# Ledger of designs, part 82: designed miniproteins, single chains, continued (5)

Each design is a single chain, and the fold is of that chain. pLDDT is the mean over its residues in the fold that is shown.

## One batch from the design tools (miniprotein)

Design m19008
Fold by ESMFold2-Fast:
Parts: structure tokens; sequence; C-alpha cells
Structure m19008 (fold): chain A 68 residues (1-68)
């Protein structure tokens, strides 16, 4: 139903906002956020001249930070 789809959109927007705030609080810059699927959002960001991928998985409740 349309209400369920609207709720999913709000959840994803909240997850994106949360990941951006977390990345900024950790000192990351040039943050680009992408939705991968209903469970996973990714941020591509830079710190100390290095590039990182930050993944938020709502199923595992884990935040993973990887140098790319």
Amino acid sequence: GSMEEELKKKILEHAKGLLEKIAKSLGFENIEIKVVDDNVVEAYAEKDGKKYKITLDRVTLEITIEEI
C-alpha cells in the first residue's frame, strides 16, 4: 500500500541522515551517500587524504568502515 511505501522512504531518508551525521562526527569530508537496498546505505567519504566506504546495515546493526 502507499502508506507502507511512504514509511519505507522515511526510514531510508532517516538512515541516510544518520549515516551522514555519523561520518561528519568521525571527521570525514566530501560525503556522498547512496542507498544500496532496503537494508543497506553506503557513504563514500575522505579523511586524511584517503578514501573510505562506510556501510550501515540495519539487519546486523553494524557500521563498517573500509579504506578504498
Scores: mean pLDDT 79

Design m19009
Fold by ESMFold2-Fast:
Structure m19009 (fold): chain A 63 residues (1-63)
Amino acid sequence: SEKEEKIKKAIEEILKREPDLVRQHIAGRSPEEVQAEFDKLIEELAKKYGVSVEELREALRKT
């Protein structure tokens, strides 16, 4: 379905950006700052693709 395709694209963008977030953590950003960046990324991608944050978090757990 169109919704499943949108979720898949959002997950692909998260997976592409995760290495940069990991590098920020290694470079000395606090765990709280890295978590805040990750939460903002999920919210922005949910809004961009027209899916809920909950649906996107659920799809990430299954990946």
Scores: mean pLDDT 75

Design m19010
Fold by ESMFold2-Fast:
Structure m19010 (fold): chain A 69 residues (1-69)
Amino acid sequence: GKDELIKEAEELLKEAERLLEEARRLRERAEREEDEERKRELLLEAEILEGLALIKRGVANLLLKKAGV
């Protein structure tokens, strides 16, 4: 029921937060990286994780709306 949708949304939000923390660490590593190719790879990986986090947050918001919260 609604409680299951809320629980699923909360788990997606937790996963999104973990992905954003990992992306932040990758961006910090990229700032210290002297090799331009490796720097671009780290930034691309961070962007992918940020995109996945955005999708998870979007799905969570949809589930919360469907649950009536």
Scores: mean pLDDT 89

Design m19011
Fold by ESMFold2-Fast:
Structure m19011 (fold): chain A 68 residues (1-68)
Amino acid sequence: MSPAIQAEAEVGVLVIAGAVAKLNGDLEKAIEYYEKALELAKANPEVPQSIVEGIEKEIEELKKKLEE
């Protein structure tokens, strides 16, 4: 697997993990997964900017709920 495909797959897995944590009401865990996904997405130019922006927005909304 190329580094680009590997990173894209890892971002996808972390986004799913974050969504599952969010559905379970574990907002802190959801933020951890989304922040990891964001780091990988920003490090890989093959990841569309729309994905990066979507993750950033999700983190901001979750942090607001935690008063973070």
Scores: mean pLDDT 78

Design m19012
Fold by ESMFold2-Fast:
Order: structure tokens, then C-alpha cells, then sequence
Structure m19012 (fold): chain A 72 residues (1-72)
């Protein structure tokens, strides 16, 4: 999970997409999650991860979103 948080915080969207696919998401769903994160739609990205059975990734996304808001 640290790698996912670090990828989001560093805006390394290519690494983030790869990590999402490695965790069982299809390429199309992973691209949609990355797009939502780029648009700062973290709640919608988290909900999409939960629908696909990835609650730990949704939690990591929430933690990364909180850190990004604190840095702004």
C-alpha cells in the first residue's frame, strides 16, 4: 500500500496505473481510476475501487488524498 500512496503523492500516474492492474483491475478500470485521481475526484475513485473489491486500495487512496489536501 505504501507504493500506491507514494505514486499518488508523487503524481506518478504511470506507476499508479501499473500497481492498480497488478492488484487485479482491468486496464480500462485502472485508467478510469487514474483519470478520477488526476481530476481530484478522490471519493469517486475510492468508490470505484470498492465496487471492484479493493477496499485496502480505497483506504490508501483516502490517506493519500488527505495528505494532498494538507499540502495545498
Amino acid sequence: MKEVIDAILNKDYEKLKKLLIENGLSEEVAEKVVKLIKEKRFDQAGALLLVHGLPELAKALSEAAKKLKEAE
Scores: mean pLDDT 81

Design m19013
Fold by ESMFold2-Fast:
Structure m19013 (fold): chain A 65 residues (1-65)
Amino acid sequence: LGEEANKLWDEGKYEEAAELFEKAAEESTDPVEAAIYYEAAAQAYELAGKKEKAEELKKKAEELL
């Protein structure tokens, strides 16, 4: 999932990349790894113009740490 999300990011498909990063975070068993994926998803949503959703996921990442 993370590799596929990175490919979408490189293609400029930020919203789709964000969705895959978010899914990777949800499937992660390690809270630190989940936080990293939520942060990546937040950055992708921000680049896609979805700032409110990006802020929500940044908060989720902080709550896991």
Scores: mean pLDDT 79

Design m19014
Fold by ESMFold2-Fast:
Structure m19014 (fold): chain A 101 residues (1-101)
Amino acid sequence: NPQIQADSEANQPVSKEMQKLLEMQKEAEKYAEQKKDWSNDELLDEAEKEIENETPKNLSIARELLDVLKTRQLTPEQQKRLQELQKKVAELLSKLAEKLI
């Protein structure tokens, strides 16, 4: 009952965890904001680096970076890199899900 438990514990235990989660979310947003001025190639390089770590968190960050790139004007070479990295993220996420089951 995680949903009910999370909603019910809005006091001390949730306050501490919620504060840490909010700080982590602020850090993630600040991290993304810092990358807004990055070139398409820098974002592709960062996504590839995140993919190399093969953790759910890193793959989620990589997916977010690749999604941002979809909204930008890309060269044909950058589009090719984007598609290859998207395939890798999907394959690695699928393999991680398989390991958890």
Scores: mean pLDDT 69

Design m19015
Fold by ESMFold2-Fast:
Structure m19015 (fold): chain A 72 residues (1-72)
Amino acid sequence: MSLAEGLLRQAELLERLAALDENPEARALFLEAARLAREAARAAAAGNLEEALRLAAEADRLAAEGRALSSF
């Protein structure tokens, strides 16, 4: 799997977590993390690995915040 494919799958997982969560704050964090993961996937596909890794790290931080606030 390429980095771009992995980041896209991460975004899809985060969007599913958002759909299942009853806490609107956790949902918003998961959706923002998914958005950043999709931007990271686009950067990776364009060959901009430094930007892709930076965006992926930001997505991971927001996902961790979302999990801390999650209803599950």
Scores: mean pLDDT 86

Design m19016
Fold by ESMFold2-Fast:
Structure m19016 (fold): chain A 88 residues (1-88)
Amino acid sequence: NKAEAEAYLAQGKKALRAGDYDTAVEYYTKALELDPLNIDAIVNLGMAAQAKGLDRAAELLFMAATKLIAGDNEGALKYLEEGLRELK
């Protein structure tokens, strides 16, 4: 559901602005479960991961965003999956 993905993205952004990085990671991850090629969610998840000191997860998520901008959707999904694994 696109509206549900957008709602999770909005809640993630509010948490990120409040410095609640754990809540931001949860909502951005939920948004990406519904819309895995949402660049806004990927970039903001990477920022939240970096703020938590999860440098490897952040690196992989920013690489996913870079691949998506370049039009490499398969490469983007690969790096997204690896980045989400590093968040666990």
Scores: mean pLDDT 87

Design m19017
Fold by ESMFold2-Fast:
Structure m19017 (fold): chain A 79 residues (1-79)
Amino acid sequence: AKAAEERAKELEKQGKYEEAAKAYEEAGKEYEKAGDYEKAAEAYRRAAEAYRKAGADMSKVLEAEVNEGLMLIKVALGL
């Protein structure tokens, strides 16, 4: 999870926004699987931002934003 997040940050520094977004999605899924919903939400939010910077299809941005929202609901429920 942290390794994927660190890779995503490095890809952002290189201007590789679509690759960074995919790495943030990977980190989000790994954090979600680990039950770390706060970090999963942050990773999905970063993925959506990176997809916007990449000029990616709005469907990818929306999917990342929906995943962020679902993680925030789990945080609010004390999960």
Scores: mean pLDDT 84

Design m19018
Fold by ESMFold2-Fast:
Formats: structure tokens, C-alpha cells, sequence
Structure m19018 (fold): chain A 94 residues (1-94)
């Protein structure tokens, strides 16, 4: 299904993000990596029904925050802001 394809792609992108974040020591580069991932997440979810897009976004949000807390804890608040902005944008289709 389209949902299964999107979930598989998100899992692939999250694995790539984790590998890149583990190799990065610069907070600005780490933030850039997260921002690029969140942009791709929004693009993937925009083509899904709103209820499914919201559920998958919220699942991915928890996974991203857990990853950032573990690898770059100083960025948690900034990443939370990025995710909250992206969630609003996605749900409003703005």
C-alpha cells in the first residue's frame, strides 16, 4: 500500500539520519541534517490522508526526538521547535 511504502521510506531515512548524526560533532551541521530529514518527511506525508499523515508524523517525531536526545542532547529544544512548525505546516497544507 502507499502507507506501507511511505513507512518503509521513513525507516530508511531515519537509519540514514542516525548514521549521519553519529558521525557529526558540529551542532549546526547536525541541525541541518535534522531539518533536511523533516522536510523530506513532510513531502512524503503530504500525499497521504490527513489522519494517516498525522499519526505517522507523530510516530516519526518521537523517534527523531529520542535519537537527538541520545546523540545531540543540546539540540533537543531546537529540534522540538522544528518538528512543531513542520507538524502545523503539514496539517494546514500551508
Amino acid sequence: SKVDEVRARIDELLAELEAQLRKTTDPMEALGLVSRFVGELVRLLRDLPKEEAEAIFDEAKQRILSLVEKLHPELVDEVQRILDTARRYLLERL
Scores: mean pLDDT 88

Design m19019
Fold by ESMFold2-Fast:
Structure m19019 (fold): chain A 59 residues (1-59)
Amino acid sequence: MEFVKEKLDIAIELMKKRNVPKEKIKEQLDSFLKGLAERYGLSDEEVEELKAYIDEKIK
């Protein structure tokens, strides 16, 4: 989980540096998280936790 959160933090910071609108950041992060979930075999519960984490970080 922590390594996935680190990847999400890096993606969020990169998109903020590029002045990406919040709605597009959310869309891109949802897509990115889907890829991470597939790659690392994350459970639906872990995916929901990470979606909440993303929502909090992009406020």
Scores: mean pLDDT 78

Design m19020
Fold by ESMFold2-Fast:
Structure m19020 (fold): chain A 63 residues (1-63)
Amino acid sequence: LAGAVAVATEDVPGAGPVVLGLKKGERLLVLSRSSHGDLLARSLATGEVGLVGESQVEVVGRA
């Protein structure tokens, strides 16, 4: 998953400085994945970095 491009499947409200807020259809660069089901990702739209739930995105390719 590291280096993959993912797309948000739903709107996700941001929570503090750690959880990345997303709009449905927003593209992300996946930086790393935990065994807990969280992804560390960078928004390609905003440049923000944060955690997202793996269930809230679909991996569509590589960056």
Scores: mean pLDDT 74

Design m19021
Fold by ESMFold2-Fast:
Structure m19021 (fold): chain A 86 residues (1-86)
Amino acid sequence: MKKLTDEDIERLTEQAVRDLGLPEDLRPLVLAGVRRIADLVNNGKSVDDAVKETKAEFRGRLPPPVARQVLDAIDYVGEQLKKKGY
């Protein structure tokens, strides 16, 4: 299976921010979440396990409204990866 590249991470981040209508100030947090998912998937974790672990890491460390938006972006990226056969 092809490894997720930095270009893939940037494209997934851009798609999540655009498609979910997220504020640009959240882009760095979304990028951190996408990079974490990519690292876990590239190391052999399933997309579902990578999403679950990344959500757990971000949950409770951000204010509730920000946490909700970032977690929604993490879920969205997980669905896009499953659609691509990851």
Scores: mean pLDDT 83

Design m19022
Fold by ESMFold2-Fast:
Structure m19022 (fold): chain A 72 residues (1-72)
Amino acid sequence: SDLQAFLAALEARAEAMRAAGASDEELARFAGVELARYAALLLGRPDLAERAAELSDEEREELIKEAREKLL
């Protein structure tokens, strides 16, 4: 499934970052940005996906919430 593939890729990247010495805060930020990017793509907003790292925490949570509503 698309979600399963996304989560597997996210986990693999997070493990690589952890092995390279990333902090828990850096890993949490990375996960939040990638979840928002994936949410934006599901919503047909590639412009927001490209800018996911530049969005506020509130804007990222809004994208995730909207995508969750579309998936459920």
Scores: mean pLDDT 83

Design m19023
Fold by ESMFold2-Fast:
Structure m19023 (fold): chain A 100 residues (1-100)
Amino acid sequence: MELTPEQLEKNERLLEIYERIRAELDAIPENLSALERARQALPILEALSPEDKELIANTTEEDIENVVASVPPEEQAIVYRYLRLLLGARALAERLKKQR
């Protein structure tokens, strides 16, 4: 399926976010629980620009699949894992805001 211009632009922006924070996400151990990894990713998410945070807030599973499909096969697992980790941090951030 051909991506719309809007989907392509969103894909490119998500990939740019991934590339900028990849080293910080690489520092999070894989042997931690999903919740603990989300906690460690939370300050990385919070340090993003308001525009990038808004993009992550409106990112769907289909958006992640589109980004993953656009990268070389050898990078797909890492890109998927890291974008999913950002979504986990997003869910944790929203949960913490509701507890105030």
Scores: mean pLDDT 80

Design m19024
Fold by ESMFold2-Fast:
Structure m19024 (fold): chain A 55 residues (1-55)
Amino acid sequence: SSIIDSALELAKQMLDAGVSPERVLALIEALLDKEKVSPELKEQILAAVRELLAS
């Protein structure tokens, strides 16, 4: 539905593939930087990814 949902889906797929939580977070952050996502939206997405990784 949104870029946040897409980022969470990608993060889950990477975790299922055996990528470490630290690498998942770094890869998502790099992708958001490449796509020129606003700082506010980037923080919201990274917070959601961090919550997923902490669960």
Scores: mean pLDDT 83

Design m19025
Fold by ESMFold2-Fast:
Structure m19025 (fold): chain A 79 residues (1-79)
Amino acid sequence: SVAEIYRIAGEIAKIAASLPDPEVSEKLLELTEEMARAALSGDLERARELGQEIVELIPDPEKAKRVRELVERLIETAE
C-alpha cells in the first residue's frame, strides 16, 4: 500500500526531526523520501541500501533501533 509506505516514512521523518543536528535531520529526510520512492518502484535492493544508510546516520542507539524496525516494515510492505 502506497499509504502504508508513506505512513511509515512519516514516522521515520518524525524521529529525524527530533535529532539535534539540522544537517543530519535534512539528510535523513532526503534519504527517507528516496527509500520510499525506491520501494514503491520495486527497487528493493536500493531501498535496503538507503535504509541501512539512514540507520547508520542516527547517533542515538534507541532511535537507530526504532528506525531500523520501521525501515524493515516499510520494505516488507513493498514486497
Scores: mean pLDDT 87

Design m19026
Fold by ESMFold2-Fast:
Structure m19026 (fold): chain A 69 residues (1-69)
Amino acid sequence: GEEHLKKGEEYAKKAEEALKKGDLETAIKYLNQAREHYEKAKEEGLEEEAEKKIKSVDAMISLVKKAQA
């Protein structure tokens, strides 16, 4: 659980770096990777912490998709 939570945070940071560079496609890719790891952390018993992280990532994905449209 905890390893997946940490891995998700690493991918979320990479997504933020891609957003700063204006690379929306790379940002979306890293946000999806972060979400996948947070979902695994949730399945392994870290539900409350993972849900908060998933909500944050979903908000960022929504904003990036609106910027691409």
Scores: mean pLDDT 83

Design m19027
Fold by ESMFold2-Fast:
Structure m19027 (fold): chain A 67 residues (1-67)
Amino acid sequence: SEEVLRGLIEALEAYNAGDWEAFDAAFQRAVDAASPEERTALQQLHDAIKAGDVAAEDAALTRLESL
């Protein structure tokens, strides 16, 4: 959903700023707004971000947009 994607964008902005408290809060808001199917894609996105795998990150975002 757009609300989930917005929460993820806010989480990424906080991550880039080094604000881990804001990152955790925004990420949790995205997860809380998510369906079970979206939560699977969110976990894949989280893993891709931690791995620095831009292609996997883009794939997970594309999946979220299709849900």
Scores: mean pLDDT 78

Design m19028
Fold by ESMFold2-Fast:
Structure m19028 (fold): chain A 74 residues (1-74)
Amino acid sequence: DLEELRRLLEEQVEVVRRYLRGEISEEEAVARIDELTKRAVELARRLVAEGREEEVRRLLAEAQERVAAAVAEA
């Protein structure tokens, strides 16, 4: 489900933003990012196998842009 992948990626961006704002600890941020990344990678592999590679690629690019923007502002 592309919506589930989008949700996982949005949660990862939110964790990064919360960490950069000092709202969560480094240990909590690392643990949450690790869990979300494992789930997102497995789901992305499935979606690519189902022929949805272009949508997966766009979602990943959007998430990378949001993370880069958050880091640049920090």
Scores: mean pLDDT 83

Design m19029
Fold by ESMFold2-Fast:
Structure m19029 (fold): chain A 71 residues (1-71)
Amino acid sequence: SEYRKKVLELIGRILRLIGEKLDLELELEKLEKEGTLTEEEKEKLEKEIEKLEEEIKKLLEELKKLDEEAK
């Protein structure tokens, strides 16, 4: 099924981005706990996390659209 393939590809992309976001969040938390986090590094990590959140949101909307079109 072409629909199944598109759904699985989108889910795969979403899961990869969630993994990347979680890795950055864990790094941010680790650096904060160790007291080694600079303000510049914090801003950079927070911006990267925000960018990934926006990309995940867009892909989730695409997944929702595919679900609605399949009904």
Scores: mean pLDDT 84

Design m19030
Fold by ESMFold2-Fast:
Structure m19030 (fold): chain A 70 residues (1-70)
Amino acid sequence: AREEALRLIEEAARAFAAGDLERARALLEEALALDPRNALAYVGLAEVLRAQGRDEEAARLLERARELAA
């Protein structure tokens, strides 16, 4: 599960680099479904939301990522 979530996060990073924000978001949400405490997935999702102009939602996800990493 964690290894599969990490693979999805890597795929999401490639999609994000290609400008495919919707695919990146879908892959990160799938990673969180497999590993709900994955701080890296929350960071990735926050970057996607920030790129979409959703700064308030991105900030909340970064806060959760910090809580999980502490």
Scores: mean pLDDT 84

Design m19031
Fold by ESMFold2-Fast:
Structure m19031 (fold): chain A 63 residues (1-63)
Amino acid sequence: TELTERARELLEEAKKAFENGDYKTAQFLAGEAYVLALRAKDLELAREAQDLATESAKKIREA
């Protein structure tokens, strides 16, 4: 679905932000991907996005 494709795009952007140390952007984009994945009923994609958002939040707390 269009929602699934957009969620994948946001998750890929979130991964790039995470690799670059931009954890705030990574958390935001992963959160957006999570919401869209849930709307698309793609539970695997939603879990991947949630995991990245959680890891990004941990990195923010460590800074």
Scores: mean pLDDT 87

Design m19032
Fold by ESMFold2-Fast:
Structure m19032 (fold): chain A 80 residues (1-80)
Amino acid sequence: MLRELAEELVEALEKAGKRELAERVREEAEEIIELLENKAPPEEIRRELLELMEAALASGDPEAKELAGKFGDAVAAEIA
């Protein structure tokens, strides 16, 4: 459930005090979900996923890193 993972990731970033990164990740996750729903090319989906992963990793928060990994794995499963 991609929206649920995205919400958990955003909440983890907010708890870490990384509000701007949380807002960025929320926007990028919604874009990824829309691209998947519209059956966009895998290359475009992977590009947006890299942006989300970079934002989550920039937080330095271990929970956000783990949740971003789970989100990325779920996205990869959809485009395989």
Scores: mean pLDDT 85

Design m19033
Fold by ESMFold2-Fast:
Structure m19033 (fold): chain A 68 residues (1-68)
Amino acid sequence: GVAELVAEAERLLAEARRAIEAGDLETAQKHIDRVQDLAVRLVLAGEVATAERLGAETRELMKELQAL
């Protein structure tokens, strides 16, 4: 359900942050890509506000990744 998609996205965001801190750019990008996929699924489920929040968080992580 929606709650499980949100929980997976939050877990993947935490994993992406850890990967960035470890300098593992490939792993960070894979987790960011998966969160973006989950955000699309949330939009299709009518959870637009949650998907927009996740999109904003992935953009912040991508800025950190690009600063490396």
Scores: mean pLDDT 86

Design m19034
Fold by ESMFold2-Fast:
Structure m19034 (fold): chain A 88 residues (1-88)
Amino acid sequence: SAARAEALRLLEEAGVHLGEAIAAYQAGDLETARRHLREAAELVIRAAELLGNEKARELAERALKEEDLEEAARLIVEGMSEIRAALA
């Protein structure tokens, strides 16, 4: 379906932002890491809404409010895994 294709595209884009956030975090650029984590979380929320996946949406919304960057990244990865499972 068009919704499944768009959700997959959003998941792929979220993965790119997650990778950029990890690279920035490892370089000590916490501001850039947080910006990319925010972008990844927002993309996961959009994918979750397209699929009606409430758990993935909740995980990504929690990531947006999480002050700890490592915990925010963990929540995003869990949200992405929920989307991946829904697309299988």
Scores: mean pLDDT 91

Design m19035
Fold by ESMFold2-Fast:
Structure m19035 (fold): chain A 59 residues (1-59)
Amino acid sequence: GLGERLLQHDLGLSEEQVAEIVALIEAGDLEGAKALLQRLAGLSERQAEGAVQALIDYG
């Protein structure tokens, strides 16, 4: 979806890394998705929360 493409473009994540984050969100593990996104993209907690919310709203 749109959110997945934005993560790849804006954060430089691979397709596989984006798929792993999306799988965590679909499983309801929002904290795990945020933690993984912070680790892979070097985001702050606030930035990771915004990115997860964008995937929910637009992915």
Scores: mean pLDDT 81

Design m19036
Fold by ESMFold2-Fast:
Order: sequence, then structure tokens, then C-alpha cells
Structure m19036 (fold): chain A 78 residues (1-78)
Amino acid sequence: AAALLAKGNALLAASKYDEAIALFTKAIALDPANADAYINLGIALSKLGKSAEAAGLYSKAIAIKGPAAIATAIAKIN
């Protein structure tokens, strides 16, 4: 899971959003309680213009870790 998140984050930084989404989706499948995977998947979807799908993922992260969980995600998309 941690290796998938690290690789996904590198792809996200490189603007390879579709490839990042695939890795974050695998990370969630391995650890569905990982709030950071939902946050990073939401950021990637937001960058592709899928803001409604991103909002759903941020809601999942909030349910796991609390509302402060998305503060860094909001900063990164601004």
C-alpha cells in the first residue's frame, strides 16, 4: 500500500493523473481505511475536471479521519 501511494504521488506530481488514479485505486483496495489514498485520488480526479467524484472521495476521507483531513487537499488544488 505505501509503495503504491508513493508511486501514485510521483505520477500526480508529473501530471500523469490517469496513471495516478489507477495506483490510488489499488491502494484503496488493499487498505480501504487509508484516508490519504482517498484524498490523493480526489486531487487527481479534480485535476481532470471530475469535481463531483472528487467531492465524494473527500467525504470518505472526512468520515475516516475528520474534516481537517482535506485541508491540505484543498490547498493543493488552489
Scores: mean pLDDT 75

Design m19037
Fold by ESMFold2-Fast:
Structure m19037 (fold): chain A 63 residues (1-63)
Amino acid sequence: KKPLSKEEQEEIKKEIEDRINKYVEPMIEERLKENPSLSREELEKEAEEIIKLTKEELEKLLK
């Protein structure tokens, strides 16, 4: 039987993360538009942390 292998499930999770990353980039642009004094580099680092935390929380929920 071939329901969903662990490899397949990980591929799906990665695709979700990629989608989140695509949303994060335009959000950074919007934030900079609203507050031009903000550092893009700092916002990108913040986004990376959020993505990491979101991934960890999703893994806990899938448990």
Scores: mean pLDDT 70

Design m19038
Fold by ESMFold2-Fast:
Structure m19038 (fold): chain A 57 residues (1-57)
Amino acid sequence: SSMLEEWRRRAREAVERLEGEIEVGMLYMRASSAKLEDEEEGEKLLKEAEEKEEAIR
């Protein structure tokens, strides 16, 4: 039915959005870890994480 197909579409979109959010979260964690060893490298990775977060909004 069209209703079930619409729910499947929304579920797929929700999964894709969640995957993007997980990727951004992982990038923030990676940036935080890197910053503890190298402030400059950590700041660079943090900026990349922020740019990725804005791209999925």
Scores: mean pLDDT 81

Design m19039
Fold by ESMFold2-Fast:
Structure m19039 (fold): chain A 55 residues (1-55)
Amino acid sequence: SAAQAEGERVLATGEKLLEQGDAVGALVAAHELLRHFPEFRERAEALRREALKQL
């Protein structure tokens, strides 16, 4: 679905930002996923948790 594809893009962007040391950017992506993509909740919570560890 279009929503699934968009959620995957947001998650991929957040994971890339986390890899680059942009923990704030990764947090923004994680919150976007939690707010608009309920099917990504677990993956978004994992991304948020990892980003918070780098702050």
Scores: mean pLDDT 86

Design m19040
Fold by ESMFold2-Fast:
Structure m19040 (fold): chain A 75 residues (1-75)
Amino acid sequence: MLSPEEIRAATERAVREAEEAAARAKSPEAQALLREAAEHVRRAGEAAVAGDWEAAREHLAKALELAKKAAEIEA
């Protein structure tokens, strides 16, 4: 299992990737959705560090839903 420090590092990388995707998105709506997805990834990481795996999974599911919607707008 990942240590709290490893979870934080993985969360930081995922958030940076989402923010970079938002910066590359052409539509303002897709950019907003990807930034909201990044916020949910941050919350998922915080919940995982706290041991709240149910909340972590819920936030990750929301992040994926927002990312899919952004991809549909960019298509």
Scores: mean pLDDT 81

Design m19041
Fold by ESMFold2-Fast:
Structure m19041 (fold): chain A 58 residues (1-58)
Amino acid sequence: MVEEAKEKAAELVRQTTVDISKLHEVQKLIDEVEKELGKEAAEEVKKAVGRAFSEVAQ
């Protein structure tokens, strides 16, 4: 579900602060969401990723 993908993406983004290789997993998750659920679902996951990056930048 989109909500589960958004939570998973946010968690991966938080992990990039200690392991930058997790950034690859974030991109892979977005690509999977686009393939499975469509572009609109992937865009929602991208918004969640952006919010998580804003959170860790603070």
Scores: mean pLDDT 77

Design m19042
Fold by ESMFold2-Fast:
Structure m19042 (fold): chain A 66 residues (1-66)
Amino acid sequence: MTYRVTFSGPATHYIGTVLRLIGRPDVEVESLGPNEYRVTYTGSEESAEAVVAELRADPRITVEEL
């Protein structure tokens, strides 16, 4: 599963979320811009769906499936 994740606002508001994604062994994170990332899940679909649902719950985060 591959997603485009876009954050609004200053880096201090979303840096913790980005670091948590980078820290996952089943996730590949590529920077597309200063607040835009390509996120690829190589683990289970259930784990990917849970993380995407959490990200989508924040109105400052936009998640688009690629």
Scores: mean pLDDT 77

Design m19043
Fold by ESMFold2-Fast:
Structure m19043 (fold): chain A 65 residues (1-65)
Amino acid sequence: DEALEKVNEAVAKLLEALDKKDYEEATKAAIEAIKAVPEKGKKNALEGIKDGLPKEVADAVVKEA
């Protein structure tokens, strides 16, 4: 499934950016992951972002979503 593959790629980039403390790249990757998630899954994806990411990244993603 291309959508799942895109989500997995974006999540991998997100985790790498978080490990490097690159919050700009982490925010971009998180937004790409949210955009790749089907509509019915977006609420759960946004809750995961709010609960699992640093506040700076979570706030930036919520502002864009």
Scores: mean pLDDT 76

Design m19044
Fold by ESMFold2-Fast:
Structure m19044 (fold): chain A 57 residues (1-57)
Amino acid sequence: PRRTLEAVFDSEEEARAAARTVATHLATDRGQVVVDVRLERLANGRVRLTLTVEPAP
């Protein structure tokens, strides 16, 4: 089943680094793939990262 992971970071750079780390871990250790990545700048200057994840085919 498709699922969504969300986290908030202080910077876009931190969010991008976290997304790469999570995607690598999911692919290597869990057999899952990230199918969508969204970054949203929030009013307080933080960045919301949203990852949509599915099982690998």
Scores: mean pLDDT 79

Design m19045
Fold by ESMFold2-Fast:
Structure m19045 (fold): chain A 67 residues (1-67)
Amino acid sequence: GAAAAEEERRKAILGEVLELLKKALENNGKLEIKQLDENTIELTLTTPEGTEVKRFEVTPEEKEILL
């Protein structure tokens, strides 16, 4: 695949992280980022309304950008 496809993937992952961070700020909550394994990260959004958990499969290079 072309480098452009990798850039789109990285932008999509960063967009999800930023959206969760925005939700945390707007709802007076918190966002936690955990590395579960070499290929998986877990994002936990906690707000007064509840807890939302999202898991993303990432490459080691993508993980380096997110951490």
Scores: mean pLDDT 73

Design m19046
Fold by ESMFold2-Fast:
Structure m19046 (fold): chain A 90 residues (1-90)
Amino acid sequence: EAIERAVEAAREAAKAAVAAGKAGGTREDAAAGTAAAIAAAGAAFAAELGDGEGAARSGEAAAKAAGLAGGGEEAEKAGREAAEAAREAG
């Protein structure tokens, strides 16, 4: 189901963002990781409400924040997958 896929992708993006923040070892990296996790949670919530566009925007924000937190390609990929799944849910 599209909504379940969007929620799972958002959870993976949130996990990647938290890991990226912890790996960076600075307060700035931790803050970026937290921002990415919040955006990913927002994407999951929007997807559950059927707001595919809102979920896609939040997923993209999560991917960008995770990249800034030092999560690299893996965190950015997880965020992009969350955004794509959210668009399919809407």
Scores: mean pLDDT 64

